# Designs tried in a protein design run: designed miniproteins, single chains, continued (2). Part 90

Each design is a single chain, and the fold is of that chain. pLDDT is the mean over its residues in the fold that is shown.

## One batch from the design tools (miniprotein)

Design m7310
Fold by ESMFold2-Fast:
Structure m7310 (fold): chain A 68 residues (1-68)
Amino acid sequence: SMAKAEELLKKAKEAREKADKYDAEGERLYELAKKDPSYMKEAIEAYATAGLYYMKAAAYEIAAKSLL
């Protein structure tokens, strides 16, 4: 089922792209939080969201590998 593995890898890539965007936003907000602590909550939430998408990407990659 190469087609099924390819679909899972596409979903993994999309999840990693979302994770990278949230991680970058977390970094941006964390730098702002160093001078204005009001940004800290948004920074933590962005990093947490990035972590969830990285986990989702890893799950799709493991599932795809099981089909190869």
Scores: mean pLDDT 91

Design m7311
Fold by ESMFold2-Fast:
Structure m7311 (fold): chain A 57 residues (1-57)
Amino acid sequence: SNELILQITKLQFSIMSLEVEYDLAKRQGNEELAAKAQQQLRDLQQKLEQLQKLYQS
């Protein structure tokens, strides 16, 4: 559905933004922010996988 495609696209952009934030935190030696971004990335990647499976069904 168009709504599902839109949700997948939004999640992909959110993941890209968090990847940038994770990289910046690591470069700055901010382990706490890096760990937080990594956890948020895992959560969003899991959600993306679930939505992609629904789309392919």
Scores: mean pLDDT 87

Design m7312
Fold by ESMFold2-Fast:
Structure m7312 (fold): chain A 62 residues (1-62)
Amino acid sequence: SIEEEVEKLIEQAYKLLTEGKYEDAAKLLSEAQKLMRSLGVPIEEITKKITEVTKRGLEASA
């Protein structure tokens, strides 16, 4: 499902953030944002989700 694809993109982006691969992580998060918008998820919820994943990824030990 599209929901499963979004989940996988976020998980892969999280891993990349923990590895310091910020540019690659940003590309995956951008794709996840596009898919969430296509599912009709409110922009506010998308922004909060992406911000929280990014914060948690950066806070994780490399």
Scores: mean pLDDT 81

Design m7313
Fold by ESMFold2-Fast:
Parts: C-alpha cells; structure tokens; sequence
Structure m7313 (fold): chain A 65 residues (1-65)
C-alpha cells in the first residue's frame, strides 16, 4: 500500500474519532448545553463526518487506479 493511501486513512480515522468524541460529548451534556451550543456541535460533527468520507473516497480511488 502506498504511503499516500495510509496517510489518507489515518487522517480519516482522526476525523472519525473527533466526530465520535463530539457526538458522545453532546449526548452526555445535552441538558447543560444551550440550543445554540448544541447546533454548533452538530455542525462540527457534520463537518468531520464529511471530511472523513471525502478522505476515504479519495483513498479508495487511488487504491483502485
């Protein structure tokens, strides 16, 4: 496997870990967070999810071609 594919996979895993951390934080602290803070966290969760998927797709394209 090329070094580039490994780096993309590691970066995707890092974004997935950030997403999971924020989802867990939101779940545990839901009652103490304002609606505005909850929305900001949801936006960050979506951003990390999107970035992770883009990196996984890029790694797949490189590995298949």
Amino acid sequence: MSEEIEKLKLLAEQYEMQRTFLEDYLKKNHESLSPEEQQKLKNEINEYDTRAKELEDKAKEISEK
Scores: mean pLDDT 81

Design m7314
Fold by ESMFold2-Fast:
Structure m7314 (fold): chain A 72 residues (1-72)
Amino acid sequence: SLDARIGELLREAIEAAKEGDVEKAAEKILEVGKLLGDIDAAVDGFLTAVSTFAPEARENAEKAAELAKKKA
């Protein structure tokens, strides 16, 4: 389902941010934005999930979110 795909992409984006792979995280966020038709919603969902599950990745996550918005 679409929801399951979005969940998987967000999980991959969080993992990439935890690994310091800002470019990969941004790519996954951009894919979520395309599926939702709303990049701001994708960014908000991603950063909320990072705050809950991987707060240590916040700095890389914020860089990835900004990069995704620039490419949207």
Scores: mean pLDDT 86

Design m7315
Fold by ESMFold2-Fast:
Structure m7315 (fold): chain A 80 residues (1-80)
Amino acid sequence: SDKRVNDFKGKIRDLQKSIDSKSDISTIRKKMQDVLRQGQDLRDLMDKGKLDIDTYDTLGQQGQKKVDDASKYIEKQIKK
């Protein structure tokens, strides 16, 4: 579970880096999908009792917030 938690945190960092570097919208969308996909992997681990629910909830909230931040960034770019 530690590896999957670290993988998920890595995808959140990658998404933040793509925003900070002002990457293309397609690149940012791809990083958003990576976060969501790893979030499903964490959900599967939680369902199998391999990840505690509090850890899953905390990480899920962090991932969703970052995806929301990325979505707002993309919206601002499209309006230009």
Scores: mean pLDDT 85

Design m7316
Fold by ESMFold2-Fast:
Structure m7316 (fold): chain A 119 residues (1-119)
Amino acid sequence: MARIEVDERAGIVTLTLDEFNKEALEEAFKLAAERGMTLVIHLLKPLTDEEIDYIVELAKKYGIKDVAVTASPSDEAVDSAVRLAEKFIEAGFDRVIVGGTSDEAARRIRERLAHRFPG
């Protein structure tokens, strides 16, 4: 089940996705938008291209500008996190942060996005 956590001190709303859940996505984006918080999308499962496009359009609908994408250290979750982050960058989002639940997951996402963030 998708899980939503609010950290008011950090200014972060974290949405954890173990399955694609439109209701949880809508609620997390709404909370982040209403409270002016950064939305963190944490992937425990892979996403399809259609699911990624839905998430990006939902972010545009709610006017979210600051997003973070994180993943579990599975190849499929990391691949989906990279693809979602690339779609946010292509859509012109002001700030896209990438990470993972472990240093390994975060490193793999950053390496695959290195061409988008030339050092």
Scores: mean pLDDT 74

Design m7317
Fold by ESMFold2-Fast:
Structure m7317 (fold): chain A 91 residues (1-91)
Amino acid sequence: SAAEILAAFLAYEVYKVLKKKGITETSPRLEALVKRYEELLAQIEKEADPSESLDTRLARLMARELGFSDEEIEKLKNADELMAAVLRKLL
């Protein structure tokens, strides 16, 4: 589901921030979500356009699951814009 993909993506973003700040302690919940992100990453890598960032590909996958059209997705420039559009639709 879109919510599961979003949760995994956000968990990985949190995990990156924690690592960058030198925080080594993680919860089992965060670790499980990071594992789900790695599984999604492996799936995306099989279909990879090497010119596009992984963050953008994940945001696009979430947008498609929420019913955004390919035309709407193409108008968004990067992962941040895609994520903002996803969040607006969920709110």
Scores: mean pLDDT 67

Design m7318
Fold by ESMFold2-Fast:
Structure m7318 (fold): chain A 80 residues (1-80)
Amino acid sequence: SEELNERLLEEADRLALEAANLARSAEERDGIDDLLTPPTEALIEAIKNKDEKAYAAQRAQIDALIAALRAENARRRAIE
């Protein structure tokens, strides 16, 4: 349904915002955007095509990237 697609797109936006909030500089934000843009575009395409398998795969990739960014951010803060 369109309502489900809207909710999934809102979730993709939330994930992108969360990743952006982990950036410490404009350069780091650009790097995060570069990493997340391909799987986010693929996720949006999967939502539009109602491809549950593609959605699950791209969502898992985005979740893994955000988890890695959180871990790296925590590591840097612990050293400082």
Scores: mean pLDDT 74

Design m7319
Fold by ESMFold2-Fast:
Order: C-alpha cells, then sequence, then structure tokens
Structure m7319 (fold): chain A 73 residues (1-73)
C-alpha cells in the first residue's frame, strides 16, 4: 500500500528529528487513504510532530481529528 509506505517514511523522518518532513509524509498518506485503519495513528503522529515544533494549536487540532476518526468504526 502506497499510503502505508508513506506512513513508514513519516515514522523514519520523525525518528531522525525531521518533524516537518514527517508531517508531509503523513499528510500524503492521509490524502491517499483517509479511511485506512491506521489513519488515526498518522493524525496522532502529525500532532506529536507539531508538539515537537512548538505549534501547540496545530498539535491540539490533529489530536482532536485523531480522536474523532477513532470513533467512526
Amino acid sequence: SEALELGLEGDELFDKGDYKGAIEKYEKALELDPEHPVAPYWLYRIAKSYEKLGDKEKAEKYKKLAKEKEKKL
């Protein structure tokens, strides 16, 4: 799955401390497959990336989106 590959690339970038790169990869994964079972995880990882960047408002936004997506199914 291309979306899963992008998610894994996001994880690698996050582990390297490239939080902006990680966000880009997770956003592309969500664009390709927004209803993937792992999509709440990608949203949570975007939130953590924004926390690392000091963007508390975006971090809270993506945490909320992750929680909402977990409730759908």
Scores: mean pLDDT 87

Design m7320
Fold by ESMFold2-Fast:
Structure m7320 (fold): chain A 69 residues (1-69)
Amino acid sequence: MTAEEIRKLLEEAERLGVRGVVLRDREALQRALDLTKEALKAAKENGDEELVKEAERMIRGLEAVLQSL
């Protein structure tokens, strides 16, 4: 997976995350989390430290929201 493809996955996950928060949609939040975990795996494979940190930050945010629902 390219860095550009990883960024697109993170962007899609962010959109799903926002939707999940606004609508209290656990399925949307879970899908956002799954996509972000996929992006994290790809970022680690590529050695992209910036994308790894971005994905890890997003996972923590999504997990916190899911725990608060």
Scores: mean pLDDT 85

Design m7321
Fold by ESMFold2-Fast:
Structure m7321 (fold): chain A 92 residues (1-92)
Amino acid sequence: MKLEAEITLGVGQIMLAVAETLKPVALKAAEEGNLEKAKEYIEWVKKQAEKIEEWAKEAEKRGDKETAKELRELAEKLREIAKELEEKLKEA
């Protein structure tokens, strides 16, 4: 197996798991008026999505279309989490 594919997918899965675990904490912070903490979380999630998308582009350049697809799916999930929180912040 290609070690780079396993590492990038593994780290991507960990980043998604961390984002999902902290999402309720960020939502509660926004509801309690701690907008700064919620914004920091959104920025962090967006940065993780950007990193994973770069890894997907590198995988595609290597001809590893399957790893690229899985990495893009992880990046999209992270972007959706960030977007949901941004929409919640606009309602506050």
Scores: mean pLDDT 82

Design m7322
Fold by ESMFold2-Fast:
Structure m7322 (fold): chain A 72 residues (1-72)
Amino acid sequence: SLADQFVEALKAGDDATAIKLADELIEELERISLVSAAVGAHDLLEVARELGREKVAEYLERKLRELRSRLP
């Protein structure tokens, strides 16, 4: 799954691949709803924080803020 590939990229220290996979997963969730995308972005952010991947966590924090700003 994209989520499994994201975790493997984080463990490998491949921030660029992790960000790309996160974008793909969030885009798929956004096709369902903005709420689903925000929940997904938050879950990915928590995993990035747990693994200490600062650059990926910062990216996801910005993405989550953007998604939340678009919610009613």
Scores: mean pLDDT 87

Design m7323
Fold by ESMFold2-Fast:
Structure m7323 (fold): chain A 64 residues (1-64)
Amino acid sequence: SNEERFIRRLIEEAGMSEEAARDVLLSLLEQGLTSEEELEEEYRRILATVANGRALRAEEAAAA
C-alpha cells in the first residue's frame, strides 16, 4: 500500500524509527492526506527538513 511504502521510505531514507515513521503517517492521515501524490509530496518535505537539520548540526559542530 501507499502507507506501507511511505513508512518504509521514512525508516530507510530519513533514518526514522518505525514508531516515529508510523506517528508521522498517522498525523498525515488525520489531516486527510491519503492520496499517493499527497504522501509523496509530504515525504519530500520531510526529507528536506531532515537534510536541513543535519546541515544545521554540522554547522554547530564546526562552530564548536
Scores: mean pLDDT 73

Design m7324
Fold by ESMFold2-Fast:
Structure m7324 (fold): chain A 68 residues (1-68)
Amino acid sequence: MEKVLARAARVGGEEGIAAAKAGDMQTAQAALETVKRLAERSRELGLEKAAEAGDQAAAEMEKAIAEA
């Protein structure tokens, strides 16, 4: 489970950053919310590594959105 959630956070982060760079702010923001929910869920399940991966992906996405 932890590997799946960590992978989902990484893929979501990559998609969100790509959407932000393409000017698709709605998709970028939706992806950011999904990654934040994955991080929160991972933390609730005690999957600290997956939660950390999600938090890092969300931070990178927020920076990309702000710079777009």
Scores: mean pLDDT 79

Design m7325
Fold by ESMFold2-Fast:
Structure m7325 (fold): chain A 55 residues (1-55)
Amino acid sequence: MDKALELANQGIQYGKQGDYKKASDLLYQSSDLLKPVDPKLSQQLRQAADILDKM
């Protein structure tokens, strides 16, 4: 759980810096780790990662 939150926070920071590829990768990793624990949050992070990946 803690690792997933760290990855999500790092992804957000990279997104704010304009590194969309790195942000997307980190958010995908966070989403994958959260899938068995919090499927709603996992889905939200996956959607955010998909948007950033297309930028």
Scores: mean pLDDT 81

Design m7326
Fold by ESMFold2-Fast:
Structure m7326 (fold): chain A 72 residues (1-72)
Amino acid sequence: MEETRRLLEEARRAVEAGDYERAVELLRKAMPGATEEDLEEMDRLGKEIAAAGALEHAREVGRLIREAQERL
């Protein structure tokens, strides 16, 4: 299993569990190897975090995605 995909799966589980701090850490680790498709999944997770009210964590996800998109 690709490391980036594994990190995304763990991040999704962290969001489902309400552990947004862990989700952000996992997404940060996934960013260096993220494809455009992976970044779309990360954006979806960031929106789920925002919908749950964890706005600071959602903002951090948005910043990481922007930085990674500038690299692609």
Scores: mean pLDDT 80

Design m7327
Fold by ESMFold2-Fast:
Structure m7327 (fold): chain A 78 residues (1-78)
Amino acid sequence: DLEEARKLEEEAEKLRKEGEQARKEGNLEEAYKKYVEAAKLYLEAALLAIETDPELAEKLERKAREAAEKAEELRKEL
């Protein structure tokens, strides 16, 4: 369901931006939680898109990996 995948992508993008803002404010624990949640939603969106739009699924999977990498970097600072 591409409609559902797009909604999850939008929610993940919002969480990613909230995580970036929290990081800028020095709230590393909040930033970590936001990036973890963003990664989960990007991955869920990718799974919903995989059969209908495999290019979108690959893009969403890359965004999930990027968010997870940012979360891992923050975890090492906690």
Scores: mean pLDDT 86

Design m7328
Fold by ESMFold2-Fast:
Structure m7328 (fold): chain A 50 residues (1-50)
Amino acid sequence: TLNNLGALYESLGNYDEAVKTYDKVLEEYGAKLSTEEYVATILNKIAAKE
């Protein structure tokens, strides 16, 4: 759900909020994410920073 919120911020061009949302996902759920979900979140965060 928070990953979807981050992607929504990216689509709106709100990259700072997208990065913050992805950071929250990694902080709160990082250990519980699958490898695929973890990698996807990191890649989305990198895309939002560009």
Scores: mean pLDDT 73

Design m7329
Fold by ESMFold2-Fast:
Structure m7329 (fold): chain A 68 residues (1-68)
Amino acid sequence: SELEEELENLRRGLEVAKETGSATIARVVVHETRELLARAREQGDERTAEEAEKLLRESVELGKELGV
């Protein structure tokens, strides 16, 4: 689905943020993952919502580690 494809792209973004130590990329991933999570919840896509919640937690923790 479109949401699953967007989620996979955001996962790749998180890996780039980890590899490069980019606080800017980490912030973008947090923001976009929050929006994806909201859309998944609105659509009743529980599976994508659960995965987006997991990615959001990971990207927020990375952001804290990188000082954002």
Scores: mean pLDDT 85

Design m7330
Fold by ESMFold2-Fast:
Structure m7330 (fold): chain A 80 residues (1-80)
Amino acid sequence: MPEHQLEAEVKLSLARMYIALGKLLFSKKKYEEAIESYEKAIKILEEVIKDERASEEIKKEAAEGKKEAEENIKKAKEAL
């Protein structure tokens, strides 16, 4: 369905924006705010991964984004 594909794509894009925001906040030494942004990305990415109607490609990209966000949270916690 076009709606379900658009929802998954929009969620993936939104999650990528939160990852980018987290990286920006990390570069500004705002580590707690960076962690919050990455956690928001992870929640959205988990919804995409669990969406049975999302394509395998979108799910793979979501899984990769989740891994990146989790690794960046660990780095931010180490920097606190």
Scores: mean pLDDT 84

Design m7331
Fold by ESMFold2-Fast:
Structure m7331 (fold): chain A 70 residues (1-70)
Amino acid sequence: SSDEEAKKLLEEALELLKQGRVEEALELVRKALSVATNPDLIKNLEQAIKALEEGDVVTALSALHEALKV
């Protein structure tokens, strides 16, 4: 499903964030949002994108982990 594809992109984005590769992680989260269909997943992805755009990696990590629980 599109949501399974989104979650795979999120797992890759989490690994990039662990490496400090914030811009690359942000691109993957934006791609995940473009294929996501579940409203709870979309909400968590939007929160993660906002956090990454603000440079708040801790909040972004929290939002991405919540997205993976959906």
Scores: mean pLDDT 87

Design m7332
Fold by ESMFold2-Fast:
Structure m7332 (fold): chain A 74 residues (1-74)
Amino acid sequence: SAEDELVQQAADELAAILQESSKNKLSAEETIKRLEEKTKEILAANPDLSEEAKRRILQTRDLFIALVKKEAEE
């Protein structure tokens, strides 16, 4: 569905932030801030998304934040 494609696109955009942060040697705090800001931007641009699609995007954000925190603890 179009919503499934949008959820996948959101995941790809958040993954791109992880790649850019690694390349530019950004802190965990700055990377997390960018992930949160991008998620807010995606949701604001797509206000008619189903609650399930919004939840899935937020879950992907939380997963990526957890990965950033785990990497920073090494």
Scores: mean pLDDT 87

Design m7333
Fold by ESMFold2-Fast:
Structure m7333 (fold): chain A 68 residues (1-68)
Amino acid sequence: SAYENLKKLAEELKKDPDFEVELIGDKTLKVVQKGDIRRLIGLALRAIGDLPDVEVSLEGDTLTLTAK
């Protein structure tokens, strides 16, 4: 499911100390990175290409991934 893909991504990102990762309810992954926005842009592009049925939003230092 889309949410299972978000959970797998969350576990991967938790290994990187530069990311703050939060799973919200059953549909949303929130990722915060402070300092270098390019890291969030790269992650957003990866998510768009790799995760079907996920809505991607990038605003400031926060990336939000929501299962459709």
Scores: mean pLDDT 78

Design m7334
Fold by ESMFold2-Fast:
Order: sequence, then C-alpha cells, then structure tokens
Structure m7334 (fold): chain A 70 residues (1-70)
Amino acid sequence: SDYDGRARLRQLVEEAKRLAAEGDVDGVERILRRVEELLNQAKKIGADPSSIALLEETVRELRRLLEEAR
C-alpha cells in the first residue's frame, strides 16, 4: 500500500512511552484517543487487514502504557 503510517505509529508509541515515564497520564490518553480514531477510520475505508492489525496492536500497547502510568 502507498499509505503505510507505520513510522507515524512508531513515533506516537515512543512519545506515549516518554509521557508515561514522566507520569503524564493525560498525554498518554490523548495519544490513545488519536490512534483509536485512526483505527476507526481504517475500518470505515476498508484498509488492508495488516494495517488494521497494526493499529489494533498499537491501541493494545497504548492501553498497557496508560494502565502502567496510572
């Protein structure tokens, strides 16, 4: 696919890890919300199953970071 988004998802996860380490729970929640929106959009447009799976894994990782930061 010409639209990957993989590098952007990696940057969002890295930023979320930094925010979690700093105790910025609200910051992690904002990033999680952003990726959940991307997942919803990907499902609506019928994106590749591999792209949807990557977004679902990213949401799961962000939820773990959020729980650890609380």
Scores: mean pLDDT 82

Design m7335
Fold by ESMFold2-Fast:
Structure m7335 (fold): chain A 51 residues (1-51)
Amino acid sequence: SEREELKRRYLELLVEAGPNPLTDEQIAERLGVTPEEVRRIRADLLAGRFE
């Protein structure tokens, strides 16, 4: 699903950022979503399985 694709890209961006993590706003810009959606993706990953 589109949600699963966004979760994957979110994780890829975190790996690429290395020791200097991106803000929710920067991740949102790179994914083409809102910072609110980035926070939801993070919550999904913390609450359960990446699917």
Scores: mean pLDDT 74

Design m7336
Fold by ESMFold2-Fast:
Structure m7336 (fold): chain A 109 residues (1-109)
Amino acid sequence: GGALSAAARAALAARAAAVVAKAKEILANGTSPRQKKVAQIILDLAAKAKENPALTELYQEAMVILAEYPGNERIQELAQQMVATDDEAKLKEILEQMKKIVAEIKALG
């Protein structure tokens, strides 16, 4: 995506914060191993966002996508690849692949 407006950045940050809060609740009180695995990846992405302020928006978009499609194994794999890197070009490439999968899911109705 292009550069976000201040309002769009604030909205993304708020969505990401809600996703992180839900992930913490799932890890504390959840019973599903699959949901706990996804929640852990979300928290790992949140940690990477804090470590890399210039890349925060890329990690936040990935957290939101993963939270919306927690059962998609390819999105989960791509999110784990984002946790493993701080290279901006690789993060953008991985996020674009995640967005393409989302577009394909939406096209199926």
Scores: mean pLDDT 86

Design m7337
Fold by ESMFold2-Fast:
Structure m7337 (fold): chain A 58 residues (1-58)
Amino acid sequence: GMKLKAIKHYAIQLAKKKGIDVEEVEKRLNQAKTPEEAARIVEEILGVDAEKLLELFK
């Protein structure tokens, strides 16, 4: 859904800002099937609180 796409887009932009490998982030996020899974991956890679991320895109 739109929420999953928004979280993925946010993660890619943040990865670019932090100088993290965008291709690696995209590869991991492509395995996420729900917004909750995507938020967890973003938390693990980028250090963003998954709960706060989910609230932002509610």
Scores: mean pLDDT 81

Design m7338
Fold by ESMFold2-Fast:
Structure m7338 (fold): chain A 84 residues (1-84)
Amino acid sequence: GKLEEALKLAEEAIKLAEEGNLEEAEKKLEEALELIESLGTLEAEIVVGIAKLQLAVGKVVGEEKEGILRAAETVKKYAEEQLK
């Protein structure tokens, strides 16, 4: 389902960011965010908003890897909680 796919994409984004492949990590994270947003719930909208803010802050302060990791962990945690 969408949550399982979003979780997988978030985990892939974390791995890619840790390996220094920030461009592919951000792409996987954007795919995960689209899946979460497509759920159409207020909770999903809040999670997407938080993750997008974490990503944007990382770029502004020169911590792009940290921004991607924080955003991906936000998506991962939400997906894991929903799948319980």
Scores: mean pLDDT 88

Design m7339
Fold by ESMFold2-Fast:
Structure m7339 (fold): chain A 68 residues (1-68)
Amino acid sequence: GAHLKFIALTLQLMGDPDFTVSKVGDDTLVISAGPGAGEKLEELYEELKADPDFDVSKSGDTLVISLK
């Protein structure tokens, strides 16, 4: 289900040294790109905004991902 997809995404992103990941509540992630990881964050944004299970917003070096 969408919740298991969210858990898998959380673990994947927490394991990525280019990102700082903060979990807010049970359904929201705040991702901050480290130095030089801006293009990687943009690619992640484009990938996730195409997923119907997620609402995604990007502001500078920060990405907010929420379950719908």
Scores: mean pLDDT 84

Design m7340
Fold by ESMFold2-Fast:
Structure m7340 (fold): chain A 92 residues (1-92)
Amino acid sequence: MAREKALELVTKAVEAFLEGDFEKAFEYLEKAYELDPENLVVTQVGLALNAAVAKDYETALFYLAGGKHLAKDNPELVKKLEEAAELVEKKK
């Protein structure tokens, strides 16, 4: 289903972000948005990663927490979002 594929792409985006590949991360997010533009998990994670790249770490942590709450039924994505939050907190 489009939602499931969009969340797989969000997980890949967070993985690319954790590897420092911001271009690839945003490519995956754009594909996720095109598949499921109403998906708030895609929107929250996109806002979080944009804030993190802009070095707005407080805003990034806020949206990562929102994404994690909305994706609570997807344990793989939750784990990756927790890893991203830990990385962002270490940059403060």
Scores: mean pLDDT 85

Design m7341
Fold by ESMFold2-Fast:
Structure m7341 (fold): chain A 76 residues (1-76)
Amino acid sequence: EENKKKAKEAFSKAAEHALAGNVDEMRRYADEAVKNVPEEKKEEIKRHLDRAIDALAAGNVGEAARHFAEAYKLIE
């Protein structure tokens, strides 16, 4: 499951950059994760990642972490 592996790797990098406060890099890796998930899950995962990005940009690290966890749960 090459796409699943790529999605998880991209997600891990997005989370790493989120922890470092690198919002732009987090956004790039979040987009990469979405590209590598099944079509039927793309919209829901993207919504959670967009909310995480918005929360982090607003300084709400805890809310961002919750949305990241929800997105990751959707990646089988």
Scores: mean pLDDT 79

Design m7342
Fold by ESMFold2-Fast:
Structure m7342 (fold): chain A 60 residues (1-60)
Amino acid sequence: SKEIEKKEVQLGLQKIAIETEKMLMEKVGASPELLEGLAQGERARKELEEELERLKKEEE
């Protein structure tokens, strides 16, 4: 499915963004803005994972 493929790419990019943010925080220090950004990124990752699980079930 095109929708599953798109969501898998989005999830991969979101995971890369989260790891990049963690590396940045390691080097420059954790600010409230960076911590909130990381928390929002983790929520977005969870939502994408849940949506992907649902889409895969719909293609059964």
Scores: mean pLDDT 82

Design m7343
Fold by ESMFold2-Fast:
Structure m7343 (fold): chain A 59 residues (1-59)
Amino acid sequence: APVPSEEEVERVAKALGISPATARRGILLAATKSPAEIAKELGISVGAAAALKGYAAGL
């Protein structure tokens, strides 16, 4: 999967109320996992996981 820039990861993390490390991991998982699976694995909302998956699809 493409590695997002640190600046983009920070923007996404801030928008979703999660850590940059969680956002980075969620983007990597988005290639193989559903939003519900990402949310469960990272302990975030399904909405945040769906947003991470959408962001990753745009990379």
Scores: mean pLDDT 77

Design m7344
Fold by ESMFold2-Fast:
Structure m7344 (fold): chain A 91 residues (1-91)
Amino acid sequence: SLPLLTALNLALSKMTPEQGAELVKRVEELSGIPLEADPSDPFALARAIAAVVPHLTKEQALELADYIAELSGMTPEQKEKLRKLLLKAAA
């Protein structure tokens, strides 16, 4: 989904490489799928995460959305939009 990829890229562009690495670890823990993406490249990481989201349960997708929102300092409105995009992709 282009809207999901755009939202992820915007969120990840606000993260430090250290936060990107923490996000990679969290996505791998939730999905059981290794991410083959450089955590310092927000576009590559956004694409890798978007590819993994269809393999997540709805509960895991919401947990991931909340974690991304926390790391990137999203507003409550931005967080709710991300939650909806991830839920749609996970379904």
Scores: mean pLDDT 83

Design m7345
Fold by ESMFold2-Fast:
Structure m7345 (fold): chain A 80 residues (1-80)
Amino acid sequence: EIEALERRAEELAARAAEAAAAGDYAEAARLLREAAEVMERLAELYEAAGDREKAEAYRRAAERARGLAEQAEAEAARAA
């Protein structure tokens, strides 16, 4: 499960970057929100496994993804 979720998080982040590069900030925000949810789940799983360092890293990654999603949402709203 962890490996599959890590691949999912990477895929979502890459797709979000692609959407943002194309100017599709609404899609980028959606993908970043999904990435943040996956990263939070990874943090929970790593904490349960006793890997506090990876758990903290994924919590920080989720917070960054949410921040980027909020920025993308603001860009999308400005374009509307």
Scores: mean pLDDT 85

Design m7346
Fold by ESMFold2-Fast:
Structure m7346 (fold): chain A 78 residues (1-78)
Amino acid sequence: EALEHLRAGGIAYENGDYDTAIEHFERALELDPENADAWLALGEVYDRKGEKEKAIEYYQKAVELGNEDAPALLERVK
């Protein structure tokens, strides 16, 4: 279930396990590619890893899908 992968990815992110977090969020998007929260979460992980170009791409997708937090994060990462 996409929600279970979002939860597991969030736990991995809180623990600093960014690679595991990415795998879970990517799996959530395989199950539900319009999940704005999963796109936002991927953006946050890549932003934390210092990969700004990927973070911008994922935040932009989250904005397009209507995530309320994504516009502010996209402005900050630019």
Scores: mean pLDDT 84

Design m7347
Fold by ESMFold2-Fast:
Structure m7347 (fold): chain A 70 residues (1-70)
Amino acid sequence: SKVDDLEKKAKDAYDKYKGAVKAAETLKQNEKTGSDTDTYKAGVEGAEKIAKEKKEEYDKLKKEADKLKK
């Protein structure tokens, strides 16, 4: 069903969001203990951007799925 397809896509987006958040947290920890601060900062910014994009994708897909359930 269309709802099932949207829920699957939402789950995939949410899993990617969680992964990006975890990656950013790991890079922030490495930045505190490592000497290559600029490299880790760039990685954190990239991971946070991906997290934001995937969270927005998840929210959009969930709203669309919820509309079809009514």
Scores: mean pLDDT 78

